# Designed miniproteins, single chains, part 83

Each design is a single chain, and the fold is of that chain. pLDDT is the mean over its residues in the fold that is shown.

## One batch from the design tools (miniprotein)

Design m3056
Fold by ESMFold2-Fast:
Structure m3056 (fold): chain A 62 residues (1-62)
Amino acid sequence: MPQAEDFAGFSAESLLRTAERRLAEDPNDAGAWELRGVALELQGRHEEAAADYARARELRAA
């Protein structure tokens, strides 16, 4: 897919990489769980994204 669809895939990978780096530093980083959720949504993986968002909310609630 040599057009905008290829660029969209690159954006999702960039978000996953950023989220994974932050989670490696601190697994309690709610923002990192949200970033991973966004990347999963971009890939159509809504159930996994929902789980990551739930984790982020739990961390913010302490």
Scores: mean pLDDT 74

Design m3057
Fold by ESMFold2-Fast:
Structure m3057 (fold): chain A 79 residues (1-79)
Amino acid sequence: EEVERLRLEAARLLNEARKIVEDGYKQGKLTKEEYEEFMKRIGELGREARAAYQAGDPERLRQVVEELKKLSEELKKKL
């Protein structure tokens, strides 16, 4: 169940990233443009995770998880 485990990890990281972006925008720490760009990136990564899961591709899911971890680091550095 590597694919399922990785999908759950990706889902957790996606939810975490959305919360950080939402909270940052509400606190005035992100501009509207920054908020929209981060939300777009999160949405794209979510679609990629879904596609990888449907394909049964754990390597592709691992790549999405790594991209989400990098996004989380970027968000924490910016906020």
Scores: mean pLDDT 86

Design m3058
Fold by ESMFold2-Fast:
Structure m3058 (fold): chain A 56 residues (1-56)
Amino acid sequence: ASLADLPEAQRSSAEHFYNIGLALKAQGKLEEAAEAFRGALKIAPGHEEARQGLAE
């Protein structure tokens, strides 16, 4: 999926939450990782990578 259709500020914020989710997932904190991915999706509902993070 493409984030190119989102304003830079919203895309940056969504990426920030996505990166937090990845870091938490790497630590085995799956519930906190899911919360971070939901944060990314709240800002950018079309963020497929964050959606996939929740599905994994």
Scores: mean pLDDT 74

Design m3059
Fold by ESMFold2-Fast:
Structure m3059 (fold): chain A 73 residues (1-73)
Amino acid sequence: VLGAILNGAKAYKEGNYDEAIRYFQEAIELGEKYGSKFASLAYRYLAKVYEQKGDTEKANEYRKKAIEMEKKA
């Protein structure tokens, strides 16, 4: 789970947004299985990626999901 987040963050810094999205989606799936904190972190990164791509609607959606998961913790 953490490895997927680290790989996604690296791809994001390199400007490889499609690769970053793939890794963060993987981290969400694994995070839901092993603990919501990792899914929350992955949603926060997805919001950043979509904001950089200009998809403000998806960025807001993923930011909202991260907040809801943080409330569960």
Scores: mean pLDDT 77

Design m3060
Fold by ESMFold2-Fast:
Structure m3060 (fold): chain A 60 residues (1-60)
Amino acid sequence: SDIEEGVKLIDRAVKRTAESRASPEKLLAEEIRELYKKGYSQREIAEKLGVSVATVRRYI
């Protein structure tokens, strides 16, 4: 179903555009919280996301 495949591509493009419009601080805070809930330390989260430990602490 070529038409349905095209609709899926449009939906993915719209979702990616919406994600690009999300504030960087909000996205960062969500990622930090998810990793912290998974049991990663603040230092490990900072290394994984490429931010400072101080930044991680501000969102926890």
Scores: mean pLDDT 70

Design m3061
Fold by ESMFold2-Fast:
Structure m3061 (fold): chain A 60 residues (1-60)
Amino acid sequence: SEEEKIRLYQEADRLTLEAIEKGLDIDKVNELRQKVMEAIEKGDLEGARKTIEELRKLVE
């Protein structure tokens, strides 16, 4: 749904900002953020969630 896509975008943005604040590898963070964006655009919500989990593991 559109609401779910918006929530996934917001979560990816939140995690990206947290990673930047922690001084993590910007290239790796951008790579994962790009994968989330591409998955959402393709309607692959499961793929987007899995990539968000990878991004979360970097920041948590």
Scores: mean pLDDT 82

Design m3062
Fold by ESMFold2-Fast:
Structure m3062 (fold): chain A 80 residues (1-80)
Amino acid sequence: MRAELSARLRAAVAAGAPLEELLELSVRGAVLLAEELGKLEAAEEIRRLGEEAVRALREGDRERALELLRRADEIAEKAA
């Protein structure tokens, strides 16, 4: 579910969909899951990268947003 949600969001960002709100919700879900798994440092990194990705999307920088989301996914997968 978590990796699948991230993959769907990255595909939508690449396609140019307006999804800053959905992106924020997905990042919050990943952070909460990492916190539940006791991976507090990973949760904080995911939160920070997600906030940067949302800012990049608001600025129209989809390439930057996708890169930040990929990094957040890598941290999330390593934490699981």
Scores: mean pLDDT 70

Design m3063
Fold by ESMFold2-Fast:
Formats: C-alpha cells, sequence, structure tokens
Structure m3063 (fold): chain A 64 residues (1-64)
C-alpha cells in the first residue's frame, strides 16, 4: 500500500469518526479516529496522526 493510499484511508476513517461524533456514538468515533491515526502514521503524516489521536481522546472523554 502506497503512502498516498494510506493517507486516503486515514482521511476516510477520520471522516467516519466525525460522523459518529455527530451521532453521539463516541466509542465508535474513538475507534475510527485511532484507525485514522494508524494510517496517517504509516503515510508519514505526523500532524494528521496527532490530530486523529486527539480526536480519539476527546471522543473517549465525551463517552464518560
Amino acid sequence: MSAEEQRKLGEEYGLRGVRYIAQGRYEEAARFFELAAKYFEKAGDKKGAENARKGAETARRLAE
């Protein structure tokens, strides 16, 4: 899988995380933000990975 393909998957999973936040499904949102972070990390996008991990942490806090 190319870095471009991995970045695209990071973006796709990040968008799914945002949609789950909008639906109040915070545990699912956290899971998808963690997936986004993994793909951004593999793509070499450190900023994307960090932002996605912060999204996951925020989602987990909203679930509590």
Scores: mean pLDDT 86

Design m3064
Fold by ESMFold2-Fast:
Structure m3064 (fold): chain A 91 residues (1-91)
Amino acid sequence: AREFAELGRRGAEAARRGGLAGDAARAAGGALAAMGAALDAMLAGKGDAEGVEAAAKGAAAALRGGLAGDEEAARAGAEAAARGAEEAARA
């Protein structure tokens, strides 16, 4: 359960760092990894749809903010994605 939350957090952080570095491939890969971790948690019967939605929106915000050079928006998006992945991983 917490393993999916950790994977989601790592993906969100990769999206933030990759975006801020101008590495669109890393940013997109991180965002997809965060969303995938939340979805996997839900499919394992441990998450809810709200957590998956929050993870997806947060990951997208981290990607967009990072690529725009907006450190604060990228950080906020990554934190929201990590929380969404953690909620998706809850029983």
Scores: mean pLDDT 73

Design m3065
Fold by ESMFold2-Fast:
Structure m3065 (fold): chain A 85 residues (1-85)
Amino acid sequence: TLYKPSPELLAILQSAGATKETYTLDEIVNYLGQYINDNKLADPEDPTKVLVKGTPLGKLLGVDSLDARDPSKLMDFLKKHTTVA
């Protein structure tokens, strides 16, 4: 299934190198992983945490950190910020 991101989510994906208008959830997750890596958001002291406070992604999600062990919360956020294409 293809999804169209919100303008705010699309801007984050584009900053990570995305060039399309519609994506699978796996593609969105891969670009978010690239965004996290490019901005060095992984906590070096706790590999289960991604520190998004003060970033556009953190503002969009309304959180200061993400738990890498719980992908379901990220998927719920992505579904709220995408429309089925």
Scores: mean pLDDT 76

Design m3066
Fold by ESMFold2-Fast:
Structure m3066 (fold): chain A 74 residues (1-74)
Amino acid sequence: MNKEALELESTGALYVMAGSIYEKQGDYEKAAEYYEKASEYFRQAAKLSKDPDLKEKYQKTADILLKKAEELKK
């Protein structure tokens, strides 16, 4: 369980990095897509986490990333 959640967190972090790169390049549509994908991975990490604190952290991160993606698509 911890290993699977950590792998999802790591993959989500890679998508955040990719989104950040596209945002820096001015490609806000691609940045939003990558932040949305990152949000999905953090949401899945939250589902697999049995630790309430860790679950809350992942859910909060997913929400922040989704809002950022929505803002960039405007």
Scores: mean pLDDT 84

Design m3067
Fold by ESMFold2-Fast:
Structure m3067 (fold): chain A 88 residues (1-88)
Amino acid sequence: MEKAKEYLDKAIEEAKKGNDFLAMFYYQQAVKLYEEAEDYEGLIEGLERFLKVFPDSATAWRHLAEAYRKLGDNEKAEEYEKKAQEAS
């Protein structure tokens, strides 16, 4: 789990530097690791931190919605799907 958090931290750092390709790579690795581990609570915490820095990320809002759906919180999933639509 530490590796997933590390990749997400690197994604935020690289995005702040304008290194979009590296940021995307690290972001995708982080999400993949959280999903493979079924650590949806960890993914939610990481995505909420990411979205505080990049609130216009439609991709991050969509992943947040999917994570809440995996936890059975369909109301929050729908709310965040609307956020993703607004950001896209």
Scores: mean pLDDT 84

Design m3068
Fold by ESMFold2-Fast:
Structure m3068 (fold): chain A 92 residues (1-92)
Amino acid sequence: STLAADAADAAVAGVKARGGTADVTVDGDEVRVVISNASPGAAIGAVGGAVDAELAGGEGRVTSEGDTVTLTIRGGDEAGIAAGLNGVAGGG
């Protein structure tokens, strides 16, 4: 969908503006954002994205391993997925 794709592009651009890199993958009803070389702002953005996804009726999960932060969004509608991804874009 255009809304989720635009939000994914925004998430990648936002992480890059904060000095990290982001890979967004879609597998069925799951969206996974892997942030490498994560700044504190990028990590806060991932947490904000998880909260926004949960508030939109989906499921958001954040995990961290060293300088890599992963956000997983599941079970939301398109608006919930976009809200989570836009949270990543705006966090920082």
Scores: mean pLDDT 76

Design m3069
Fold by ESMFold2-Fast:
Parts: sequence; structure tokens; C-alpha cells
Structure m3069 (fold): chain A 79 residues (1-79)
Amino acid sequence: SLREEIRAQSEAVARLLVERAREDPEAVREAGEADVAAAEDPELAELVREAYEAALAGDAEKAAELIEELALRVLEKEA
């Protein structure tokens, strides 16, 4: 199902983001700041910020949950 695919992709993205944050936390912080600034919707901007903070903290599970929520909200807005 689409829900299961979104979850699986969110978990994969979260793992990649946590790995990159451990290797180069400054680059991940800069990317997060840019993505937050690019988000025109303040609710989406907050989810992006929290996802990057979770990844920088090494919390892959929390980052995956936030990425899944972000993806679902974007899909709801596109409908």
C-alpha cells in the first residue's frame, strides 16, 4: 500500500540522514536550515526542523516518524 511505501521510504531517508549527520553534522545542519527556509508553510517548516534535529541527535526512529508525517501532510495538500 502507499502508506507502507511511505513508511519504508521514510525509514530509509531517516537512516541515511542520521548516517550523514554522524559523518558531517555541519553539512546536515546547513541543509536543514535551507529546507526550513524553503518551506512556505510554517507547520511543514516545523516538521522539517524537528526531523533534522532528530537526525542530528541520532534518533532514526523519531526522524522516520517526522518524515512520514511530513510526507502525509504534503500529499493531503496536493489532493
Scores: mean pLDDT 83

Design m3070
Fold by ESMFold2-Fast:
Structure m3070 (fold): chain A 84 residues (1-84)
Amino acid sequence: SRAALLQEGLKLYEEGLRAFEEGDYEEAVEYFTKAIELFESLDPNSPLTGLVQLNLAEAYAKLGDAEKAEEYTQRGLERFRAAL
């Protein structure tokens, strides 16, 4: 069901936030990426996707990947603002 898939995406996002807080930035990237894929499959215009993209950008910044950090910051802000 859509509700079950949304719950799965939220769990992946929470795991990403935990990994980020623990300093496991590569693991955070994996969880945030999976959450984004799932949220996009449910609603391509979801503001949740934009928020997770901003967290993904921060994780890439922590890993020293400035190019990806800038890319996901731009995508996340555009999507989040458009959804609100």
Scores: mean pLDDT 86

Design m3071
Fold by ESMFold2-Fast:
Structure m3071 (fold): chain A 62 residues (1-62)
Amino acid sequence: SAVEKAKELVQKADEYEKRGEYIKAANLYTEAALQFKYAKVDPETVKELINKAKEYLKKYNE
């Protein structure tokens, strides 16, 4: 399901974040947020994931 895919993407993003690969993490957080949004579940989580991704892209996009 889209929710299961979103959860897997969050897990992968968290792993990249722990390794300091913030741009890869941001891209996966964004993809996860889109999956949650299309599933129409947990709008707070969607907002948090998008905000986190934007912050990483703003700070670490080269």
Scores: mean pLDDT 83

Design m3072
Fold by ESMFold2-Fast:
Structure m3072 (fold): chain A 60 residues (1-60)
Amino acid sequence: SVKEEGRAIVDEMAARLKAQGKEAEADFLRDSFETALDSLTPEQQRKVVEELRARLAAAA
C-alpha cells in the first residue's frame, strides 16, 4: 500500500539518522510522517511518498 511504501522510505531515512547519532531527529521524522498521513487523502499520500522517494535518492 502507499502507506507501507511511505513507511519503508521513512524507516530508511530514520535508519540513516540513527546511524549518525540523530535518534531524536529520526523519531521526529517518523512522527511527522504519521501525522501527515492522518491528514491526507490517498492521492495526496501517494504524492508525498513520491516526494520522499526523491529526497531519499537525492540524499544518497
Scores: mean pLDDT 78

Design m3073
Fold by ESMFold2-Fast:
Structure m3073 (fold): chain A 70 residues (1-70)
Amino acid sequence: MAEELAEKAEKALVAALLAIAAGDLDRAQSYIREAEEYAKKLKELGDEESAEKVERAVRQLRALLEQAAA
């Protein structure tokens, strides 16, 4: 269900943010990848709105991860 996928994506994004804050960049990358997979599934189901929100959050987290890794 799209609603369940969106919820799973949001939880993965929160987990990624917490991992970045803890300095666990490998775990952060894994959670970001999970969120990206959920966003792709949301687009396949036609939930463009939820997919777009997840993709924006992924871009923000990848920028934070890049800054933290520098």
Scores: mean pLDDT 83

Design m3074
Fold by ESMFold2-Fast:
Structure m3074 (fold): chain A 67 residues (1-67)
Amino acid sequence: MEAQKYYEEGIKELNAGKPEEAAKLFEKAIELDPNFYQAYAALAVAYRKLGKEEKAREYLKKAAELA
């Protein structure tokens, strides 16, 4: 699954301490599957690590709406 592939790569980048790269990969997962709520939640985590609290809250809300 294409969206899952990008999500898994994003998790690897996040674990490697690369939240910026992780965010890009999670964004790709969302583009491929707009209902992939796990990708929205993961993107929120990445944005929090980048100090982008407003974006993190926005994506966390989207994840909750889809779950």
Scores: mean pLDDT 83

Design m3075
Fold by ESMFold2-Fast:
Structure m3075 (fold): chain A 85 residues (1-85)
Amino acid sequence: MEELEELRRRAEELAREHPELREAAREAVRAHEAGDEEALRRAGQRLEELAREIAEELVREGVPKEVAERIAEMAVILAGQEAAA
């Protein structure tokens, strides 16, 4: 449980440090509400690219790949929750 809380806290920090995640998440929410499948796909691809970049940066900092990918995924989810609120 402690490790999960630390991963979540790190993901929250990354979501705050990367405003582009929130921007891409907002684009995804707007595209979904509008039924624009092309815009939704583009926003999804951008979110995946940003998550990959964040994970790669964490790996360079010494975070294991599996953990880095999980933190990046959580950051995307948190950005999406804020965008939908």
Scores: mean pLDDT 79

Design m3076
Fold by ESMFold2-Fast:
Structure m3076 (fold): chain A 57 residues (1-57)
Amino acid sequence: AADPAALEASLAASVELIKAAVDVVLNPEDEKAREALEEAAARANAADAALAASLAA
């Protein structure tokens, strides 16, 4: 069964990733927005990996 904490973290990270992606689209020359998107993507990947591990257990 899924770990509720891992599921919540994955969902939260996905929302942050979407917001960061929107910021990059609206402000394509903003270097900080691109850095935030890269960080959000790394966090989302880590959260998704943790959720996948909990589902496989």
Scores: mean pLDDT 82

Design m3077
Fold by ESMFold2-Fast:
Structure m3077 (fold): chain A 118 residues (1-118)
Amino acid sequence: SSLEKAKELIRKGTKYYREGDYEKAIEYFEEAYKTSKDPKEIARSYFNMAVSYGEMGDYEKMKKYLEEMVKASEQLDEQSKIMFLLALSTTSSAFKSSGDEKAAEIFREAADKVSEII
């Protein structure tokens, strides 16, 4: 199914992300949201792309994919929205702890937008 394919692509992207190959991770996450019809897997792919661009210091693309993630999140149930809100807030705190205040603020702004639609 398209759902199982999207999950596999996200797993492959996550493997490359863990290895520090952010460019290759992004390719898999992009394929995942383009092939999936599931809003949750689409939102997850956009989230992972934003995190990967954040690690690369590409704040403009981070903002772009977080905006797409928030849009995809509008179609989710409340429990899934809360899960993404927690992921965004945790990622914001992680960037802040690493000294990347700008990435932290961008993720915090996305978390606030998801909070507004719960």
Scores: mean pLDDT 90

Design m3078
Fold by ESMFold2-Fast:
Structure m3078 (fold): chain A 120 residues (1-120)
Amino acid sequence: GPGRESIDALEAENDRLRAIAAKIAAGQPLDAAQQAYVRAVVDRLLALGRAAIERAKRDGDSAFISIVKELKEQGLDEEQIAIVIGMFIAGTLGLPLRALRTLVDWVRAQEGLPPLPAIP
């Protein structure tokens, strides 16, 4: 299992994510370091989601492939599906899903994109 160092690092990451998400929700501007951190987090979620989708297709994971198909039927594009899956996986690893959603929507807004659609 993870050592104390890994648990302490996960708790620190959770606190940092929640603090930045709270700042965004309050309409406060992010400094350059916070902006870089948020973009790096979102890039990692996207990469995680893309890797998981590729692995599921390779391994024939019918349950996982069905989730991807459901998201497609709900009108999500390939990037939106990847980021949503990346967020769900990060949540199973102990990261705060609501804070991650706030960070993703912030990056999308900075790029002139709409927020992620409401997912049931």
Scores: mean pLDDT 84

Design m3079
Fold by ESMFold2-Fast:
Structure m3079 (fold): chain A 80 residues (1-80)
Amino acid sequence: SRRALAEALRELADAVEAGDVAAAEAAVARIAALPDEERALAREAVGRAQEAARDAKTEEEARRIVAETLREAARRLEEA
């Protein structure tokens, strides 16, 4: 469901912002267990997050931008 994807994207965002590799891997595994439609939406959200972070000057700044973009994607999924 879109709600399950939104929750997993928020978990991924929190893990990325914290630099917690184990938590990020757990969130990715949750996304991988979702149906094809949700996995496609997750790939789009991650792609947008990577694009948003491409001009970041530090790893910490990049992680923050990625986390913010993923949280925005999660919010939009719940509103759709």
Scores: mean pLDDT 86

Design m3080
Fold by ESMFold2-Fast:
Structure m3080 (fold): chain A 62 residues (1-62)
Amino acid sequence: AAPEVTGEPDEALLAYAEAHQGERFEGDVGALLLKFQKENGLPADGVAGPATIGALRRKLAE
């Protein structure tokens, strides 16, 4: 299931991104992914690619 959008990326977003790698996210989860990409200096394309997933893992593994 898509994570609840509370404005911050979390483990639920990472799990969803790993399950849907390479797909463009739509709606609320797409907006959350775009915000995360912009805040972390990544291309803001809304696609859960390896760079985006890697950045999520680094943020959440701390």
Scores: mean pLDDT 72

Design m3081
Fold by ESMFold2-Fast:
Order: structure tokens, then C-alpha cells, then sequence
Structure m3081 (fold): chain A 60 residues (1-60)
């Protein structure tokens, strides 16, 4: 059963990166493509974390 968005948002950035590393190479490329399209403000850690979690919930 996939993790919910709410559960992913409770994780640290490090834990979200660990989940991303468990994705297939193809899914990791999709994640990077989606992040690039959204042009997240990487200086805003909370915004970046929220966007990463939203993309991960779609891929998991």
C-alpha cells in the first residue's frame, strides 16, 4: 500500500530522498522532470519538501 501525501509530508527531506532512491531509474527521471517543470524555490525548504512529497505520492 502506497504512503499517503499526509504521511510523506511528516517525513524529513532526508527520508524523502531515501524514498526517491528506492524508485526505478525511469521513475527517478520522471521525478526530476516534474521538479524541473515546477521550478521550485529551493531556498524555501518547506515548499520544496511539499512539492517533492506530492510528486513522490504519484510515483509510489
Amino acid sequence: KALTLEELLKLSITELYELANKLSEEQQKELQSELKKLKPDTTNLDEFKTLLAKILVKLL
Scores: mean pLDDT 75

Design m3082
Fold by ESMFold2-Fast:
Structure m3082 (fold): chain A 96 residues (1-96)
Amino acid sequence: MIEKLEEAIENLEKAAEYARQGKRDEAFSYLQKARDLLIEAAKELPKTPEVSRLTVAGLMLITAAEVALSLGQYDEAVRFAEGAKEIARRLLELAK
């Protein structure tokens, strides 16, 4: 679980880096990897309202980043990916 959240954070960081470079396909690939990792980690996290709310918010931000990339809005994609990364960090603290 912890390892999946840490890997999700790393993939979100790479997604933001590639989005800053205008590398849409690479950024999208890393967002998809982060999404899958966050979903798998969420299955093992405590079933509290806070964890559920943060998980949904993180997935919504990843989806928003994917939409922003599809529209060529790279700066917005970076902001959404960074937001998802902060949520994943918060989930990591709750996992400890």
Scores: mean pLDDT 88

Design m3083
Fold by ESMFold2-Fast:
Structure m3083 (fold): chain A 81 residues (1-81)
Amino acid sequence: MNKEELFANLKAELGDRYDDETLQLLVDLVMNTPELQQFPQEKIERVLVSLLRNPSKYDPNGEIATDGPLGLKQALVHLLS
């Protein structure tokens, strides 16, 4: 998985909703989660976009975008499994 490519692709899909700072946090979370490294980058990107475009469904506490890397990590592992 390429960190620069993942950032660019997430910015293309989510840049209208999230700042570069938040998108960089998402990239770092993915790169530092061993369980996610087994999945294709395209699948991780698709699941992230779906999760973040429907935050009330996947993140009712608002933990994933700015203040909850553990919440996002758990949601991603669950949705990709």
Scores: mean pLDDT 71

Design m3085
Fold by ESMFold2-Fast:
Parts: structure tokens; C-alpha cells; sequence
Structure m3085 (fold): chain A 62 residues (1-62)
């Protein structure tokens, strides 16, 4: 399998930060919490372990 492109990683990080910002506005939103977990798993699959850990840290704070 080919690793994710730099553009794919950049887009994923941008989406992750947007999702974290939405969770900051509605910290009790179970759907947003689930979306963070799914995106963290996707980041690991794409090889962006730094973004995955950033997302998991946001999930743990909620």
C-alpha cells in the first residue's frame, strides 16, 4: 500500500482541527466524540501518528 500523500495528511489535519473546534462548542455531543475516535483511527491508518495522538488527546479531555 502507498502511504498517504502530503496533501491528504494536510486535509486530514485541517478536518481534525475543525472537528475539535466543534467539540469545544458542544463538549457533550456524543456524535462529535465518536467522530473524533474514528478520525484518530483513520489518521493512524494513513500513517499520521502525530495527528492521531492530537485527536486522541482531544477525545480524552472530553
Amino acid sequence: MKPASEEERAAMREAAEALIAELERDPENATLLAALGVMAAAADILGDHEAAERLRAAFRRA
Scores: mean pLDDT 73

Design m3086
Fold by ESMFold2-Fast:
Structure m3086 (fold): chain A 68 residues (1-68)
Amino acid sequence: STTLVFQRGPSATDADLAAFKAFAQAVSGGEVEEDPADGRVTVTVSDDAEKQQAIIDAAEAAGLTRLE
């Protein structure tokens, strides 16, 4: 599995974050963790490049920045 870490951007709304988390949960099989204090979202996904890219693209669309 691969762990992806995203930082919530200043323009990302609670609705944007909720939509991203719902999508990431569906793609990862529920392996999504949020740290509200840091604004970080961690997604653990299978070693599937297409699934990883879909999560990355969804994060960018929701106003999150990829850290890892």
Scores: mean pLDDT 83

Design m3087
Fold by ESMFold2-Fast:
Structure m3087 (fold): chain A 62 residues (1-62)
Amino acid sequence: SMEELKRKLVKTANEVRKAVEEGDYKKAEEKMEEFLSTIEDPELREAARKALENVKKFAEEE
């Protein structure tokens, strides 16, 4: 469901943010790609990718 997808996106976003804050950019990318690989709809996958890329960018900014 869309609600389940949103819950998984939030969980992944938190894991990505934490990894970036710890300086582990490889872990952040791995967590992002792992989640994105579970999304079968290419349009939803791209939307989720953009959301997670924004999370990474904001986590890197002081």
Scores: mean pLDDT 81

Design m3088
Fold by ESMFold2-Fast:
Structure m3088 (fold): chain A 64 residues (1-64)
Amino acid sequence: SQLGQQLRQQGDKAYAAGDYEKAAELYRQAVELGDFSAIPNLAAVYEKLGRTDEAADARAMVAA
């Protein structure tokens, strides 16, 4: 959805600023609103936060 894409873009800005917790929240909300293209971004930010299990779970969501 358009809103999901906007949340992903806000997550990208938070990530660039080093605010990984905020980026994770925004990417999660984008995915919940149907922007599945945000899933790799969510996985990457979980890895930055040391949440390796959540990163693996996010990557699994993209698998066919």
Scores: mean pLDDT 82

Design m3089
Fold by ESMFold2-Fast:
Structure m3089 (fold): chain A 75 residues (1-75)
Amino acid sequence: DLKKAEELIKEGEKALDEGDYETAIKLYEEAAKLAKDVDKKLAAEAYNLIANAYEKLGDEEKAEEYRKKAVELNK
């Protein structure tokens, strides 16, 4: 359900604004999971948002992993 994926992204953005990066990552992961079979671009966007949240946590390895996933999905 794309609408649910979009709602999860909005909730994740709110969590990021509040500094709750771990909650944001979980919400974005659920959004990507819902979107990947119906909208690869939305799923890639969610992966990039996960990467950004991992950067905020200082986890550069995870951030790079999710950026690569977003690029592969857009091929």
Scores: mean pLDDT 84

Design m3090
Fold by ESMFold2-Fast:
Structure m3090 (fold): chain A 86 residues (1-86)
Amino acid sequence: MKIILTFKNFSVTTQTGLALLAIGWELDGYDVKIEISGDTLTITIGDADEALVAELLALADEYASKGYDVTIEERGDTLTITITKP
């Protein structure tokens, strides 16, 4: 499945850490694209399996528990997770 993971209103330092996490997924063999534009980081994963989907849903839940605004949208074979810092 395809995953689009978007982080909004994050500092450059935090975006760098998240981009390194995404590079880790690429090293694990996933098809990963990373785009940074201002305070927004978008990570697109074209070939996510159930294990990576579970990992990203756990990440979304962790951010929600920290008071971040988290939106999860599933449409066909695409999962979109948007995490916005308050």
Scores: mean pLDDT 85

Design m3091
Fold by ESMFold2-Fast:
Structure m3091 (fold): chain A 71 residues (1-71)
Amino acid sequence: SMAKEELIKRAEEGREIGLSPQSVVEAVIFKATELGLTTPEQMEILDELGKKFPEDREVFEKAKEEILKES
């Protein structure tokens, strides 16, 4: 999905300019929900971000747990 690619790119840019992992996760989830992306699509985005930012993996894993808990 082009929307998933765009959100991943924006997350990378956010981290490069010094936004915290928490701020990036919140922005990505908010925008993904606004765009109507499904739970599986949101999980795919968080998985890709965990691969790109292994140091922030714990933050992305917690975000995935929150999404699953609400589903």
Scores: mean pLDDT 82

Design m3092
Fold by ESMFold2-Fast:
Structure m3092 (fold): chain A 94 residues (1-94)
Amino acid sequence: VTVTDTTRYVAAKLRIIGNILDFAYYTKKGDIEGAKKAIEDLVKDSEVAEVSDPLTQEIVRIAKEAIENGLSDEDIKKAGERIVQLIEESVAKA
């Protein structure tokens, strides 16, 4: 692994966290277009960074499922509610 590859990998991991938070934020705000953008960026970054933790793996799975279902407003809202629940459960365990 080169320094460039390592930098891309770390940057992708940080972007995954940012995209998860953006998706939760836009979903709670009712910004469906912002949520769609965040979920697409999340899946794209997951292809660069290895997703090793179970929480992030489940979040990426939910994101991919929403994309496969055609990113309807209902699918985005449902995915957002599930991801917010997972984040809140993770914070409660910490």
Scores: mean pLDDT 73

